# Designed miniproteins, single chains, continued (2), part 3

Each design is a single chain, and the fold is of that chain. pLDDT is the mean over its residues in the fold that is shown.

## One batch from the design tools (miniprotein)

Design m4071
Fold by ESMFold2-Fast:
Structure m4071 (fold): chain A 82 residues (1-82)
Amino acid sequence: SEIEKLAEEAIRLAVEAGVDEEEARRLVEEIIRQAKTDPVAALQKAAELVRLAREAGASEETARRIGEVLYRLIQATLAESA
């Protein structure tokens, strides 16, 4: 599914930047769960993952790519609810 593809891409980019895989996966799963019921909380979790990637050493370009993928993930999750 598009959601699985975007989730896996976000996790991969975060791990390549130096974020722990289990932590990245947990945050992505929380984003998916919260997107439909609390989009603000989902966006806050997305921002947390981007910050973790930056702290791990991600370039500005990589951090922006992670943010874009997470935003698309939230949109895809909402679209499947419609």
Scores: mean pLDDT 85

Design m4072
Fold by ESMFold2-Fast:
Structure m4072 (fold): chain A 100 residues (1-100)
Amino acid sequence: SKREQVAEYLRELIELELGWAEKLKELDPEVAEKLREHARELEKILKDLEEGKISPIEALELAIERIEELAKELKEKNPEVAETLEGLLKITKEYKKKVE
């Protein structure tokens, strides 16, 4: 189903962000914590999606909004991480078009 496909996509994003936070924990502990906080926000979206509280499209819209906000927040603190998040934003927006 579209719900299962979007849930899997969100799980992959969560794993990527948590893995990235682990790699950054010694180099940039503040940015690593922001990535962990963002992963927790995505986990909440995933839970709401799996419980049927939101649609697959609404889940992707919320994920897009959260990625965009994090990229903006980190742009001055760590431009390299912000640029990577902007790449994830683009990929997630393209994925949403395929699900629609």
Scores: mean pLDDT 88

Design m4073
Fold by ESMFold2-Fast:
Structure m4073 (fold): chain A 86 residues (1-86)
Amino acid sequence: SAEEEQQRHLEQTLAELLTVLREGRAQRLSPAELRARIAAVVQRRQPTPEQLQLIIEHLRQMAAIRPEDAPYLDVAIAVLEEARAQ
């Protein structure tokens, strides 16, 4: 169904964003380099505003659970909020 396709797209987009965040932390990417990589995922996958909101909420919950990851998660959240505003 279209709903199952939307759910798979959401899950795949989230998984790719989490991979970028893990790699960014491991490689000690600058905030600017991390922003560029997150923006590239958003540009390629074209998540809906609803999918962007769900991803933002998930990342905010992760930052609350692991405050040590907040600097990297906050960079991603900012890019996603900017994409949702457009």
Scores: mean pLDDT 88

Design m4074
Fold by ESMFold2-Fast:
Structure m4074 (fold): chain A 63 residues (1-63)
Amino acid sequence: LVDEIKAALKAAGLPENIEVSVKDGTVGLSGYVESEEQRKKAIEIAKKIPGVKKVLDGLSVVG
């Protein structure tokens, strides 16, 4: 699940510094993104992965 989410984020052109954690279908995202659009895209991509029940947003936009 972590590897699948990381692969999907990378395929979408999102930063590789995004950390992914998973517990009981809850996904935590942390790290830095360049824009609010990238942050929204990361959350949306994670939600689309089979087995993901909830996404917790810990991403920081640093411009």
Scores: mean pLDDT 79

Design m4075
Fold by ESMFold2-Fast:
Structure m4075 (fold): chain A 83 residues (1-83)
Amino acid sequence: SKSLAESFAKFLTEQANNPRPGWSPEEVAKSLYDFIQKTVPEEDWELVIKEILKNADEKFKEAIKKVALEKLPEEIAKKVAEV
């Protein structure tokens, strides 16, 4: 549901903005996508990722968009890149 996707996006955004010491933004973004793909229905991936992008710091936003091309289906990756 949208409410679950938004809550999950908030949780992931908080993790991403406070990464573990030594992790690059790209490593955080890859871990984020792996977690989304394992825990969120595919129909909600675009919604969750867009909500993260709206609340992410600029450095993390760039990493999310870059890694999206590697981790997501092309259709969803293109929609994410437009945010």
Scores: mean pLDDT 73

Design m4076
Fold by ESMFold2-Fast:
Structure m4076 (fold): chain A 100 residues (1-100)
Amino acid sequence: MSEAEKLLEELEKELVRIYLYFEEGRLDEALQSLERAKEIAKKLISLVKDEELKKKYEEEVERLFREARQAILDRDLAALTAALGRLSKLAEEVLKIIEE
């Protein structure tokens, strides 16, 4: 498994942990897991060779993590599910670009 594939696997595990902590009402732990997910996502994006595309993904990730954080604070399950789903899809797209 490549470094990028390992980072994607680690990211997906943290996204699942965010959801589980949120469902348990453990919002501080959900926010801590969100910060870990953000650091993993930044590492994954750092592997993108095209600087313009890298900047685009960094901006999209920052926006989606802000949306996810706000959803946790608002206790909005639908908004959180949407933001985490979009982060997962974005990470899959980034992996394809790194592997191509």
Scores: mean pLDDT 87

Design m4077
Fold by ESMFold2-Fast:
Structure m4077 (fold): chain A 90 residues (1-90)
Amino acid sequence: DKEARNEELRRALEEAVRRTIEEFDRRFDEAIESGDREELERIVEKMRRLADQLRREAERHPELRDVLLRGAEELEDLARRKMEEFERSL
C-alpha cells in the first residue's frame, strides 16, 4: 500500500527531524552556558544549511513536502529563539 508506506516514511522523517532539533537545542544550551559565540555561530550555520537542504528536498519530494517544510521552519525558529536568548544573556 503506497499510502501506508508514505505515511510510515512521513512518520520516520518527523521523528528524525524531532531528534535533530533536540540535539541542536542541547548544543545551543551548552554554547549559551559557556558563552561560546563561535560555537553558537557554527550551530546556526549548520542549522541554516540543513533548513536549506530540507527545502530543496521538499521540491524533489512533493509527497513529503509538508513534513520537510515544517522541519525547516522549526530549525529556523529554534535558531532565532536561541540567538535572542544568547544576546539577552550578555
Scores: mean pLDDT 83

Design m4078
Fold by ESMFold2-Fast:
Structure m4078 (fold): chain A 77 residues (1-77)
Amino acid sequence: MAEETVEEALETLRRLGRDELAEQVKKFIENMKKDPRLNYTDEDIAVTALHAAAQALRDEGRLEESRRYVEKIRELL
């Protein structure tokens, strides 16, 4: 479930031409999974990816698409 959400968000970033940001987000999520001091949930990981995609969409002026990603974040919390 969380993996599919992460893949969707990363694909959105790549579709926007933000390939470097997509790789940075992917590395950040891998670091979250490897941190033994912090018990990150699947929801925490999904929210991180969705937030990055929402911000990139907003920066590109795609406000309606960004809003849909924010709604998905709210549904997970």
Scores: mean pLDDT 79

Design m4079
Fold by ESMFold2-Fast:
Structure m4079 (fold): chain A 75 residues (1-75)
Amino acid sequence: VKELVEKITEEYKELAKKNNLPIDEKASAIERINEIFKLKAEELKKTMTDQKKLQEELRKLTDEAFELAEELEKA
């Protein structure tokens, strides 16, 4: 649980820094997960030119985000 939250916080800070976004210290762990995967989805859309591959990768990201959010809720 602690390691999962720390990993999510670290990844959020890395992505926020790369995208020049302010770190919202009041954001819940679930909100941080949503922001991480939103930024990852935007990066995929920017870099991936194959629409079919983009759709598959976006589905994988959505599933991963849902699993992480569910794990945090159970903790």
Scores: mean pLDDT 70

Design m4080
Fold by ESMFold2-Fast:
Structure m4080 (fold): chain A 77 residues (1-77)
Amino acid sequence: MEEAFATLSEEQQQQLLEAAGQVQEAAGKVPESKLSEAEEIARETQRRVEEALRRGDAEAAIQALLEGAKQLEELAA
């Protein structure tokens, strides 16, 4: 992951970090009763990000993080 991340433009790296921040904030809002569901969403999101970054697809990685954040926000509501 780090090797693939290093090949990204500074703009793409910033977008990826911002999207990751959105996932972290959304995850922090999930109630304890839904933690197992949130863990499943986080695990799938991480898998998609790692897969996208391994092939050098920053856009797919960013999209995976944004979709994961949205799912966590819906779970927290």
Scores: mean pLDDT 77

Design m4081
Fold by ESMFold2-Fast:
Structure m4081 (fold): chain A 67 residues (1-67)
Amino acid sequence: SSLEQKAQALDEEIARLEEKYKELREQAEKETDPKKKTRLETLALFLESVINTQRMLREQIQQRIAS
């Protein structure tokens, strides 16, 4: 696929991941069970790293489009 199509697909995926991250953070904040809270916080940290990786890839594609 073209770089522009790949950029759009990544933008959509990042938006979905950000929404899931927000939901996990809200669930963790409301959780009263320490074990479940730790699990939710760990999942949120993992998802944050995935989002950051996708954002870096999106930035690299944007640089290539601009070139």
Scores: mean pLDDT 86

Design m4082
Fold by ESMFold2-Fast:
Structure m4082 (fold): chain A 68 residues (1-68)
Amino acid sequence: MSKLEQVKEELEKKLKEIAEKEKDVDKMQRLALQEFFRLADEYELSDEEISELLKYLGEKFKEILEEM
């Protein structure tokens, strides 16, 4: 599994945890962005990987909102 694939899985897991604990969509969005930046830093992602992860964040966040 690539580093980017591992980070995508961790991000999705964290987004689901946030959605379970937080009911305010604006707060969920802020927490999601904080987790995105944390993961990008911890995994030392390249600019291209950061761009791909941001796109993935947007797609997964939409899926979570559909379940709320």
Scores: mean pLDDT 80

Design m4083
Fold by ESMFold2-Fast:
Structure m4083 (fold): chain A 55 residues (1-55)
Amino acid sequence: SPLTEKTLKRFEESKKWFQEHLKKPGLTDREKALNELAIKNSQELIDAAKERMAK
């Protein structure tokens, strides 16, 4: 579905944004933890969307 492909692209874009932010120097432990959690959540959404597209 075109809608599912758009959703997948948005999740992949979000994951990339958090990965780039995690590379920034001077992040606090809290900021690192939040970015890592956001990456994990984005990956779970990507995996779920891919699984739905395979059916």
Scores: mean pLDDT 81

Design m4084
Fold by ESMFold2-Fast:
Structure m4084 (fold): chain A 96 residues (1-96)
Amino acid sequence: NTIQEFIDSTEAWLSFQRTTVDPARFARVEAFVRGVLEVVRRSEEAFQLVQENWRRLMRILHKLLNGEPLSEEERQFLLDLARRIGLEAQARALLA
């Protein structure tokens, strides 16, 4: 199952990041990513959208984990993607 493989790989990535990054930054990113995983479990359309944007999303998430500032374009991308999958509130919390 492609969706389950995506979920399993993402959870393995989260487990690795938990051991290497600031705990507070990790908690915020994990909360958002867990929301993404819940949405893709329920919707193949949401999974396709996330998969098509995963490379760019991962770059943004890595910047947040490392405490790097996001450009306005990156912030807009994250908010737009999150809005399309019903996670705007979680994205705003991540960016606060």
Scores: mean pLDDT 89

Design m4085
Fold by ESMFold2-Fast:
Structure m4085 (fold): chain A 89 residues (1-89)
Amino acid sequence: LEEEAKKLLEELKELLAKSTDPLLKKLLERAIELAEEFLKEGKISEEILKLLKEIVESAKAALENLDDLNKLIGQLLRMIGLLIDLESL
């Protein structure tokens, strides 16, 4: 899980370097930040890994057509939800 998540994080960083749209850049920066937080805490689950894979695919689609940004936004909101659930008291 950790090695797969690290590979996906590197893919996100590569996609960020290729992006030119300001909104896409901001969404990718947030995705990278969230992925690094989960990796740092050792909290990479199958659900988080699956969501990271979906984020990478949506980011690839958005690089080709910015109209696909809505999927990426939805996936980031789900990832934030998972982080909140882990930190809930």
Scores: mean pLDDT 75

Design m4086
Fold by ESMFold2-Fast:
Structure m4086 (fold): chain A 100 residues (1-100)
Amino acid sequence: MIEEKIEELGRLLGEVVSEEEVEAFKKLLLEKAKTDPEVTAEVLEEGIETLRAQRDDPAVRERARAQARLAKELVELMEKTGKSAEEIAKELLEKREAEE
């Protein structure tokens, strides 16, 4: 069920961003689904609904591109470090707290 929603979101997102960015976004959603499947399902439903209704809106397209770029960067860090998305996010938050 959740995998079907990830595929549908990826199909819609693929009209706005590159194939590599779509694959990175899918990987992050699958990883998040392991820790919180309920929240992941809600995020998927909102994303699919927004892209279906408003994907031709320049603001929606720009937000989708920004999110996809961040997802790709996060996946690249995961692959280079061997850490989970949660571990990288936690380290980034701790580093930000230490600098602020």
Scores: mean pLDDT 74

Design m4087
Fold by ESMFold2-Fast:
Structure m4087 (fold): chain A 77 residues (1-77)
Amino acid sequence: SSLLEKALEGLKHKDPEVRLKAFAVLSELAKLDPETYEKTTEEAWEVVKKDPALHKLLSNSEFLIKVVEQARQEVAN
């Protein structure tokens, strides 16, 4: 899907906020259709866990809540 392609490209973005939002979209897609998206999301997690810039963003609860909510809205539409 175009949403999957956008999320995969977002994981490569220079801006760590864009990378985190892209991962959140993949995670929400995997919740709705695990058979299609679980493997890709697990592979994306290997990239995310090695990204030191994302560690700081993951500790910001307000930002994380916003990112997850935006991802849910994008996937639900």
Scores: mean pLDDT 82

Design m4088
Fold by ESMFold2-Fast:
Structure m4088 (fold): chain A 62 residues (1-62)
Amino acid sequence: VDQEKLDRLVELALGIIRETVAILSLQREIKKNPEKKEEYQKQLDEENTRRDALVAEADAIE
């Protein structure tokens, strides 16, 4: 029982890490290339939405 919860939490944690890396990369690209801010901001918003969904699921699992 606890092992299934742990396995799911690990999967969600890895997903959150991957999304966080993508968000940080996009933030760096916006800072480096301000002329592309509008394009990267759209991608950043999508990545933030995906990460927030994973965090919410992890919070529900205790």
Scores: mean pLDDT 81

Design m4089
Fold by ESMFold2-Fast:
Structure m4089 (fold): chain A 112 residues (1-112)
Amino acid sequence: SALAEEFRKEIPDATERLLEVLATPNASFDDIVEAALEELRRLGVSEEDLEGIREIIEVGSDRSMPAEERRRRLRELEENASPVVLEFIRLLKENGNVLIALFELIKKLHNK
């Protein structure tokens, strides 16, 4: 994809590892999320920040949670978020897709 070519140019090693997971037969959404979080860990993101990102993804994707409660929980998480978690929330709002937001965060932190 055009996005994969862009990411490969800017973060080649991380892109190769992420594409390998994406190409794995029966790879789940959770498998891809965990692979992206491991790339963030390699870039020095703390376990506390990784947990914050994971909680936002879990709350945002929980179809059993009423929409009003989900919006309230996401606002509370945003109000208490670290700079890295806030940047993830910003990228998630901008891209409307969890995986793209994670890949954009990896790219941004690699370039800093």
Scores: mean pLDDT 82

Design m4090
Fold by ESMFold2-Fast:
Formats: structure tokens, C-alpha cells, sequence
Structure m4090 (fold): chain A 56 residues (1-56)
């Protein structure tokens, strides 16, 4: 269904954002956010901040 496809797309974007946050926290390299929605970009930025704080 269309609703199921939308949910899976949102989950995929959130997983991608979390992965980018972890990767930047571990490597220090700036993540490429160009392919993400505005919501996913915000999640990526929040994840990066949270992981950096956890590593302090």
C-alpha cells in the first residue's frame, strides 16, 4: 500500500541519518546530507551532536 511504502521510506531515511551521525562521530569527516529530506537532515545533525557528546 501507499501508506506502507511511505513508512518504509521514512524509516530508511532515519536509519541513514543515524548511520551518518555515527560515521562522523567516529571519523570526524563531514557527512554528505545532499540526498536527505529536511527532516532526515535534522535527524543527522541531532545524531552527530548526540554521538559527539557521548564520546566526550
Amino acid sequence: SKERQEILREIGQKIRAIGLGIDEALTGKKPDLSGLSEEAKKLAEKSIKSFKEALE
Scores: mean pLDDT 71

Design m4091
Fold by ESMFold2-Fast:
Structure m4091 (fold): chain A 85 residues (1-85)
Amino acid sequence: DVKRTVLVVSNLDESVTEEDVRELASRFGEVLDVHVLRNEEGKSLGVAIVTFATAEDGERALKELDGAVVKGKVLKVEFAPVSRA
């Protein structure tokens, strides 16, 4: 099972910030949170976790962003897995 309000966006360019991801994602719905995964030196790992207010917003964002080209990179977008016990 997947959580339809939470998206994992991968293959992001290292220059993409949380603000950039929020701006991009907010075109499709209400964004509650954005977290870009970084290493110890603050360098982006090219992966962001985006939380939307509704499952409908998340589904719309996935449809429009999966396969989109941002800064020359093809984005891979998928729903976050439901936390296992």
Scores: mean pLDDT 79

Design m4092
Fold by ESMFold2-Fast:
Structure m4092 (fold): chain A 65 residues (1-65)
Amino acid sequence: MLEVGDLVEAIEDFPARLPTELSIRKGDLLLVEKVVNENFVLVRSLRTGERGYVPASALRKVGRV
């Protein structure tokens, strides 16, 4: 289960389908800012600074800050 403060890596591409979602590319590094449920998290891209919701299944934990 992902937690706030987790450093995560995108394990697959995810194209945003809603304005509140974030498009991510495989290999992107992101910070978990909020856990909505087991399926969706609010993340911030470390590359762009953009925020949005992504499916937790597209992410793998690689560390913590």
Scores: mean pLDDT 83

Design m4093
Fold by ESMFold2-Fast:
Structure m4093 (fold): chain A 88 residues (1-88)
Amino acid sequence: HMKGLITIEKIEDGVGEIKFLYVNPEYRDEGVGRKLLEEAIKKAKEMGLKEIIVHAYSEEDRRLLESLGFEKVGESSVPGGYIYRLKL
């Protein structure tokens, strides 16, 4: 029944990484991914993080991240993947 799940981990002082983002395909068009990312950003700020890093592998994930202010900062070691960053 869970619509989606996101995990954020502190990887260094002031830096968090979104390790996992899952959206149940049944709820894909309900903005669940956006809501999860917004909650992760809020949590990161509450944790005292200065930035969030995330690896994006799909066009849809990249568009969503960019719409929330994340900027592409590099390429992932996986072909077609990109590294995104949001400063908090």
Scores: mean pLDDT 77

Design m4094
Fold by ESMFold2-Fast:
Structure m4094 (fold): chain A 97 residues (1-97)
Amino acid sequence: DLDELEAEAAEEVGKRMAEVLRESGLYEEAEKVEEITKEASEAIREGNKEKLEESSERLVELMEKIKKEHPEVAEKMMEKIAEIGKRVRDRVDAILA
């Protein structure tokens, strides 16, 4: 199920981003990332495009803030997102084959 795969990917992104943030001492930002990505995951499962768009906008705003205040932390988060994106793409390719 592609929607479930995308929902799981959103949760994994949130967990990995939060892990990087906690390792850097950014505990409040870690909680916000997990909350936003959980809401995005729920929106994907519900087919709620408006909720998904709102969650995505909140995540972008938070990432831009982190990038401005802690660019080295943002770089580590981007690396983790790229790793997840590759795994999701590989899984999608396997499902569609």
Scores: mean pLDDT 78

Design m4095
Fold by ESMFold2-Fast:
Structure m4095 (fold): chain A 103 residues (1-103)
Amino acid sequence: MEEIKKKITEALATGSTITINGLEISAGSPVELLKEALGGEVPPTAYTALVLRAIGEIFSAKHDPDEEVREEHLRKAEELIRELEELGYDKRVLENLRRALEE
């Protein structure tokens, strides 16, 4: 388990993709899949990757030319912020992400 957590953390930090039990895991993977692979514990480096992913989804939600695509990215951003909150991440960062989504 510890070796798997280390490999996932390194992959997220370097932007690489890792395969665990036939599943491809990267910074772009669903948060649910990432939590499952990490046994419910998320190392600090993985939080950074999830925050960067949330920022990307917020940007796409505001700037994508397709209205339906913007709505999908909005839902993904809200889901990522909720997951980060559930994982007990820094409330100040989460508040900043919510503000960025609302502006």
Scores: mean pLDDT 66

Design m4096
Fold by ESMFold2-Fast:
Structure m4096 (fold): chain A 86 residues (1-86)
Amino acid sequence: PTAAQKAFFAKQYPLETDLSAEELRALGDEYEERGRRLFEEGRYEEAAEEYRKAARYYAAAGDYEKALEADINAGIALIVAGVEKL
């Protein structure tokens, strides 16, 4: 991760916390799992919200690869939600 990528995630997903990087990553994993379950249930807009929360926690933990993956999953969920509104 570059300094620019770190700054981007800090700006897009600001998070005020005194939690350790390990605790933040564990929260990211929890929200990603919630997003996955909601996506499997066809609850795409709610899945996108949970994936975005996962991205915030991963970014705060310094895990920018997982933050990017969670953000991509949120985007996919929103695209699918848009198609379902036809």
Scores: mean pLDDT 77

Design m4097
Fold by ESMFold2-Fast:
Structure m4097 (fold): chain A 91 residues (1-91)
Amino acid sequence: SEMERVQAELRALVHIIAASGLILVVERKLEKGKLSEEEIKEYIEILEREKKELEELLEEGKELDLPEKVIERVEETIKRIEEIIEKLKEY
């Protein structure tokens, strides 16, 4: 349905914005070199949850035939989360 498609697109965009904001905060903290072991663990857990949500939204978005541009943004955001998790693990 059109309403299901609109709701899925809005959910994808909200999660992209939330994940992008979180990545920015984590990147700035990594640059400053002021991360505790507890903060690293908490950020990894939050980022892994956001990644899982985006992966579920990616599958739903493909099934609902969401705009290619939205699908590409979800895929790009998932890759950015994976990159920041690896940086946190190497810290």
Scores: mean pLDDT 88

Design m4098
Fold by ESMFold2-Fast:
Structure m4098 (fold): chain A 83 residues (1-83)
Amino acid sequence: MYRPSPEVAAAMEEKAPEFEELAKKEGVEEAELKAGRLLRELAREAGDEATALFAEAGLVYLETGDLAAAQELLERARELAAA
């Protein structure tokens, strides 16, 4: 199963209450988009390329609805995480 680096996971856990409040104020979709963007940036900063690609796959699906493009990114993330 896909798992982000401990540093990225800890940073996202710290922000979890902020995203819960955002979901209440702006809706679940907007909260998911902002959480995904933060996950992507934190992963890039940490050098966690697999997590960055996983976040990008989710963002592509949420923003465009392009399941095929999202699946390609998800497969690349899984391959990189398994390597």
Scores: mean pLDDT 77

Design m4099
Fold by ESMFold2-Fast:
Structure m4099 (fold): chain A 69 residues (1-69)
Amino acid sequence: GSKEEAERGADGAAAGAAAGDPATGRRQSLVAKEKSESEEDAKEAGEWGRKGALAAGHEQSARAAVEGA
């Protein structure tokens, strides 16, 4: 086979192996979930806070402009 077909087959096999190997994925997912859940939850909460602050800043700037301040 050509190298191009081998590379596309490897990508499809990697995606299929991740979806098709639940036993291997579940073992690694359990360990990763315990560690990743704490770190990702903290990061997501921080990102939600930053997005809220940006939206509030834009609203306050628009309100000040409308009031002619």
Scores: mean pLDDT 50

Design m4100
Fold by ESMFold2-Fast:
Structure m4100 (fold): chain A 63 residues (1-63)
Amino acid sequence: SSREEERREVVRYTAEALRLIGDVLEGGIKARDWEKMNEKLKEINEALVNKDWEKARKIAEEA
C-alpha cells in the first residue's frame, strides 16, 4: 500500500539521518572540539532539512 511505502521511506531516511548525525558526534568527540562539533551539527541539520543528502554525507565525513 502507499502508506506502507511512505512508512518504509520515512524509516529508511530517518535511519540514514541518525547515522550521519552519529558520525558527526563521533568525530567531534574524537577531536574533542565541541565548538566545531556544534557548528557541524548545525550544517548537517540544515542539509537534512533541505534533503541535500550529498552535502549531509560530506559534512559527516569531514567531522
Scores: mean pLDDT 75

Design m4101
Fold by ESMFold2-Fast:
Structure m4101 (fold): chain A 85 residues (1-85)
Amino acid sequence: MKRVTGLLATDDKKLTEEAVRYINEASGMEGAIVLIVDAGATSDNVERIKKAAEEKGAEVIVRKVEKATEEIVQKLGEEVVEEAL
Protein backbone atom coordinates (compact mmCIF):
# COMPACT_ATOMS: atom_id res chain seq x y z
CA MET A 1 0.00 0.00 0.00
CA LYS A 2 1.37 3.41 -0.98
CA ARG A 3 1.16 6.25 1.56
CA VAL A 4 -0.79 9.29 0.29
CA THR A 5 -0.26 12.79 1.74
CA GLY A 6 -2.36 15.79 0.68
CA LEU A 7 -0.82 19.28 0.85
CA LEU A 8 -2.43 22.63 0.03
CA ALA A 9 -0.46 25.09 -2.13
CA THR A 10 -1.47 28.77 -1.91
CA ASP A 11 0.15 32.16 -2.56
CA ASP A 12 1.09 32.26 1.18
CA LYS A 13 4.83 31.75 1.68
CA LYS A 14 4.41 30.73 5.34
CA LEU A 15 1.99 27.91 4.47
CA THR A 16 4.42 26.82 1.73
CA GLU A 17 7.32 26.73 4.25
CA GLU A 18 5.17 24.66 6.65
CA ALA A 19 4.33 22.19 3.85
CA VAL A 20 8.04 21.84 2.92
CA ARG A 21 8.93 21.35 6.61
CA TYR A 22 6.25 18.66 6.96
CA ILE A 23 7.73 16.77 3.99
CA ASN A 24 11.30 17.12 5.33
CA GLU A 25 10.30 15.86 8.82
CA ALA A 26 8.06 13.02 7.56
CA SER A 27 9.32 9.43 7.46
CA GLY A 28 8.28 6.89 4.82
CA MET A 29 8.18 9.38 1.95
CA GLU A 30 10.17 7.11 -0.40
CA GLY A 31 7.61 5.60 -2.79
CA ALA A 32 4.77 7.60 -1.20
CA ILE A 33 2.39 9.83 -3.18
CA VAL A 34 2.22 13.56 -2.41
CA LEU A 35 -0.92 15.27 -3.71
CA ILE A 36 -0.44 19.02 -4.16
CA VAL A 37 -3.76 20.91 -4.33
CA ASP A 38 -2.96 24.17 -6.14
CA ALA A 39 -5.48 26.81 -4.99
CA GLY A 40 -4.05 29.92 -6.68
CA ALA A 41 -0.45 29.21 -5.69
CA THR A 42 2.54 30.88 -7.31
CA SER A 43 4.60 28.58 -9.56
CA ASP A 44 7.51 29.02 -7.10
CA ASN A 45 5.41 27.76 -4.16
CA VAL A 46 4.21 24.69 -6.09
CA GLU A 47 7.76 23.92 -7.30
CA ARG A 48 9.20 24.21 -3.76
CA ILE A 49 6.71 21.66 -2.37
CA LYS A 50 7.15 19.40 -5.42
CA LYS A 51 10.97 19.52 -5.20
CA ALA A 52 10.97 18.73 -1.46
CA ALA A 53 8.67 15.72 -2.04
CA GLU A 54 10.69 14.45 -5.03
CA GLU A 55 13.98 14.80 -3.08
CA LYS A 56 12.43 12.49 -0.44
CA GLY A 57 11.60 9.92 -3.17
CA ALA A 58 7.86 10.62 -3.32
CA GLU A 59 5.69 10.58 -6.45
CA VAL A 60 4.04 14.00 -6.95
CA ILE A 61 0.55 14.67 -8.30
CA VAL A 62 -0.64 18.26 -8.80
CA ARG A 63 -4.36 19.15 -9.00
CA LYS A 64 -5.40 22.72 -9.79
CA VAL A 65 -8.63 24.06 -8.25
CA GLU A 66 -10.36 27.45 -8.45
CA LYS A 67 -10.90 27.49 -4.66
CA ALA A 68 -9.74 25.02 -2.04
CA THR A 69 -12.48 23.87 0.33
CA GLU A 70 -12.21 20.95 2.75
CA GLU A 71 -14.71 19.05 0.56
CA ILE A 72 -12.65 19.52 -2.62
CA VAL A 73 -9.38 18.54 -0.87
CA GLN A 74 -11.05 15.43 0.61
CA LYS A 75 -12.45 14.33 -2.77
CA LEU A 76 -9.07 14.75 -4.50
CA GLY A 77 -7.40 12.77 -1.72
CA GLU A 78 -9.94 9.96 -2.11
CA GLU A 79 -9.30 9.80 -5.89
CA VAL A 80 -5.51 9.60 -5.35
CA VAL A 81 -5.93 6.83 -2.73
CA GLU A 82 -8.02 4.79 -5.20
CA GLU A 83 -5.33 5.22 -7.90
CA ALA A 84 -2.63 4.10 -5.39
CA LEU A 85 -4.41 0.82 -4.55
Scores: mean pLDDT 72

Design m4102
Fold by ESMFold2-Fast:
Structure m4102 (fold): chain A 86 residues (1-86)
Amino acid sequence: SELERLLEEGVRYANKGIKLMEQGKIDEAIDYIKKGLELLHRAGVRAAIEGNDELLARVQEATQEIIKKAKELADKYNNQKLKDVL
């Protein structure tokens, strides 16, 4: 479905951002994490409007896991710019 594609793309963008952070590409990493979270937010809004509770739960779980990983990276590298986008 289109909603599942939005969820998958959001997760893919955020995971690419996490990998870029590990490579020291901080600004590029933040842009990808922001894009991933934006796509997940859009998927969540659509799922809520459509009454798709199962997909909404999946979006919420994916968003929480990405935020958790991004916060761990922000703390590990003391990166205030990443903290500001979470």
Scores: mean pLDDT 84

Design m4103
Fold by ESMFold2-Fast:
Structure m4103 (fold): chain A 81 residues (1-81)
Amino acid sequence: SEEAIEEALERTRERALKAGLDEESVEKAIRKLREIVLEKGIEGISEEDIKEIAEESGLSEETARILVLELRAEYLKVEAE
């Protein structure tokens, strides 16, 4: 659901900030992730999408990949609640 997606995005954002990532970079990454997820779904996030998230946010591709994995994990937790 859209509500579960927004909750998972917020949890992912909070975890990234607690991990010490730059706030502006995290906000850009979460905004791009929201766009992609609303268009393609969480399962539809591709390697090309990860590269775009990294380019727009200034985060590394590795960090962007971790954010996608964390988003998927948080989404599964929200759906199980």
Scores: mean pLDDT 86

Design m4104
Fold by ESMFold2-Fast:
Structure m4104 (fold): chain A 84 residues (1-84)
Amino acid sequence: LVEELKKKLEEFRTALVNKDYEKAIELIEEVTKLSLELIKKNTKEELEAVKEAIQALENVAKNSPSEKVKKKAEEAAKKIKEAL
């Protein structure tokens, strides 16, 4: 799950570079689901991966040229943080 979350974050960054905003939004949803699953596991490694995901989403929410991606990233980061 940690490796899967990291892979999805990498795919998310790639989608943003390619301006594939539809794919980026799908990946935000996948990152959110994986983060919530990892929070339930409640181990150190899983929680560190989730914190990294939150930081990536918050950075995108502030800096993305796509308003739709910004809004989805902001909502995702908030949802994950509320679950911690």
Scores: mean pLDDT 82

Design m4105
Fold by ESMFold2-Fast:
Structure m4105 (fold): chain A 81 residues (1-81)
Amino acid sequence: GNAQKALSLGIAGALLGAGAEATLRFTGDREQAIRDAEIGLRLAEEGLKISKTPEAKQAAQVGLETARRALEHARAGELPA
């Protein structure tokens, strides 16, 4: 049932987090980077909540970490040190 949805949400979270980081690096658009990272974080959190397989949990954890880092960088207005 929800296993494929959980995996997809985790992957989407990671992609949006990476996209937010790229937006920050290439454009400096903090507002857009924050929006993309927040969406990625929400998707990854939902994926983790509904995940029942190790694969889905791993994807959701990667998504959470990627989106959280991007959001922190965007809010700070700085690239990672």
Scores: mean pLDDT 80

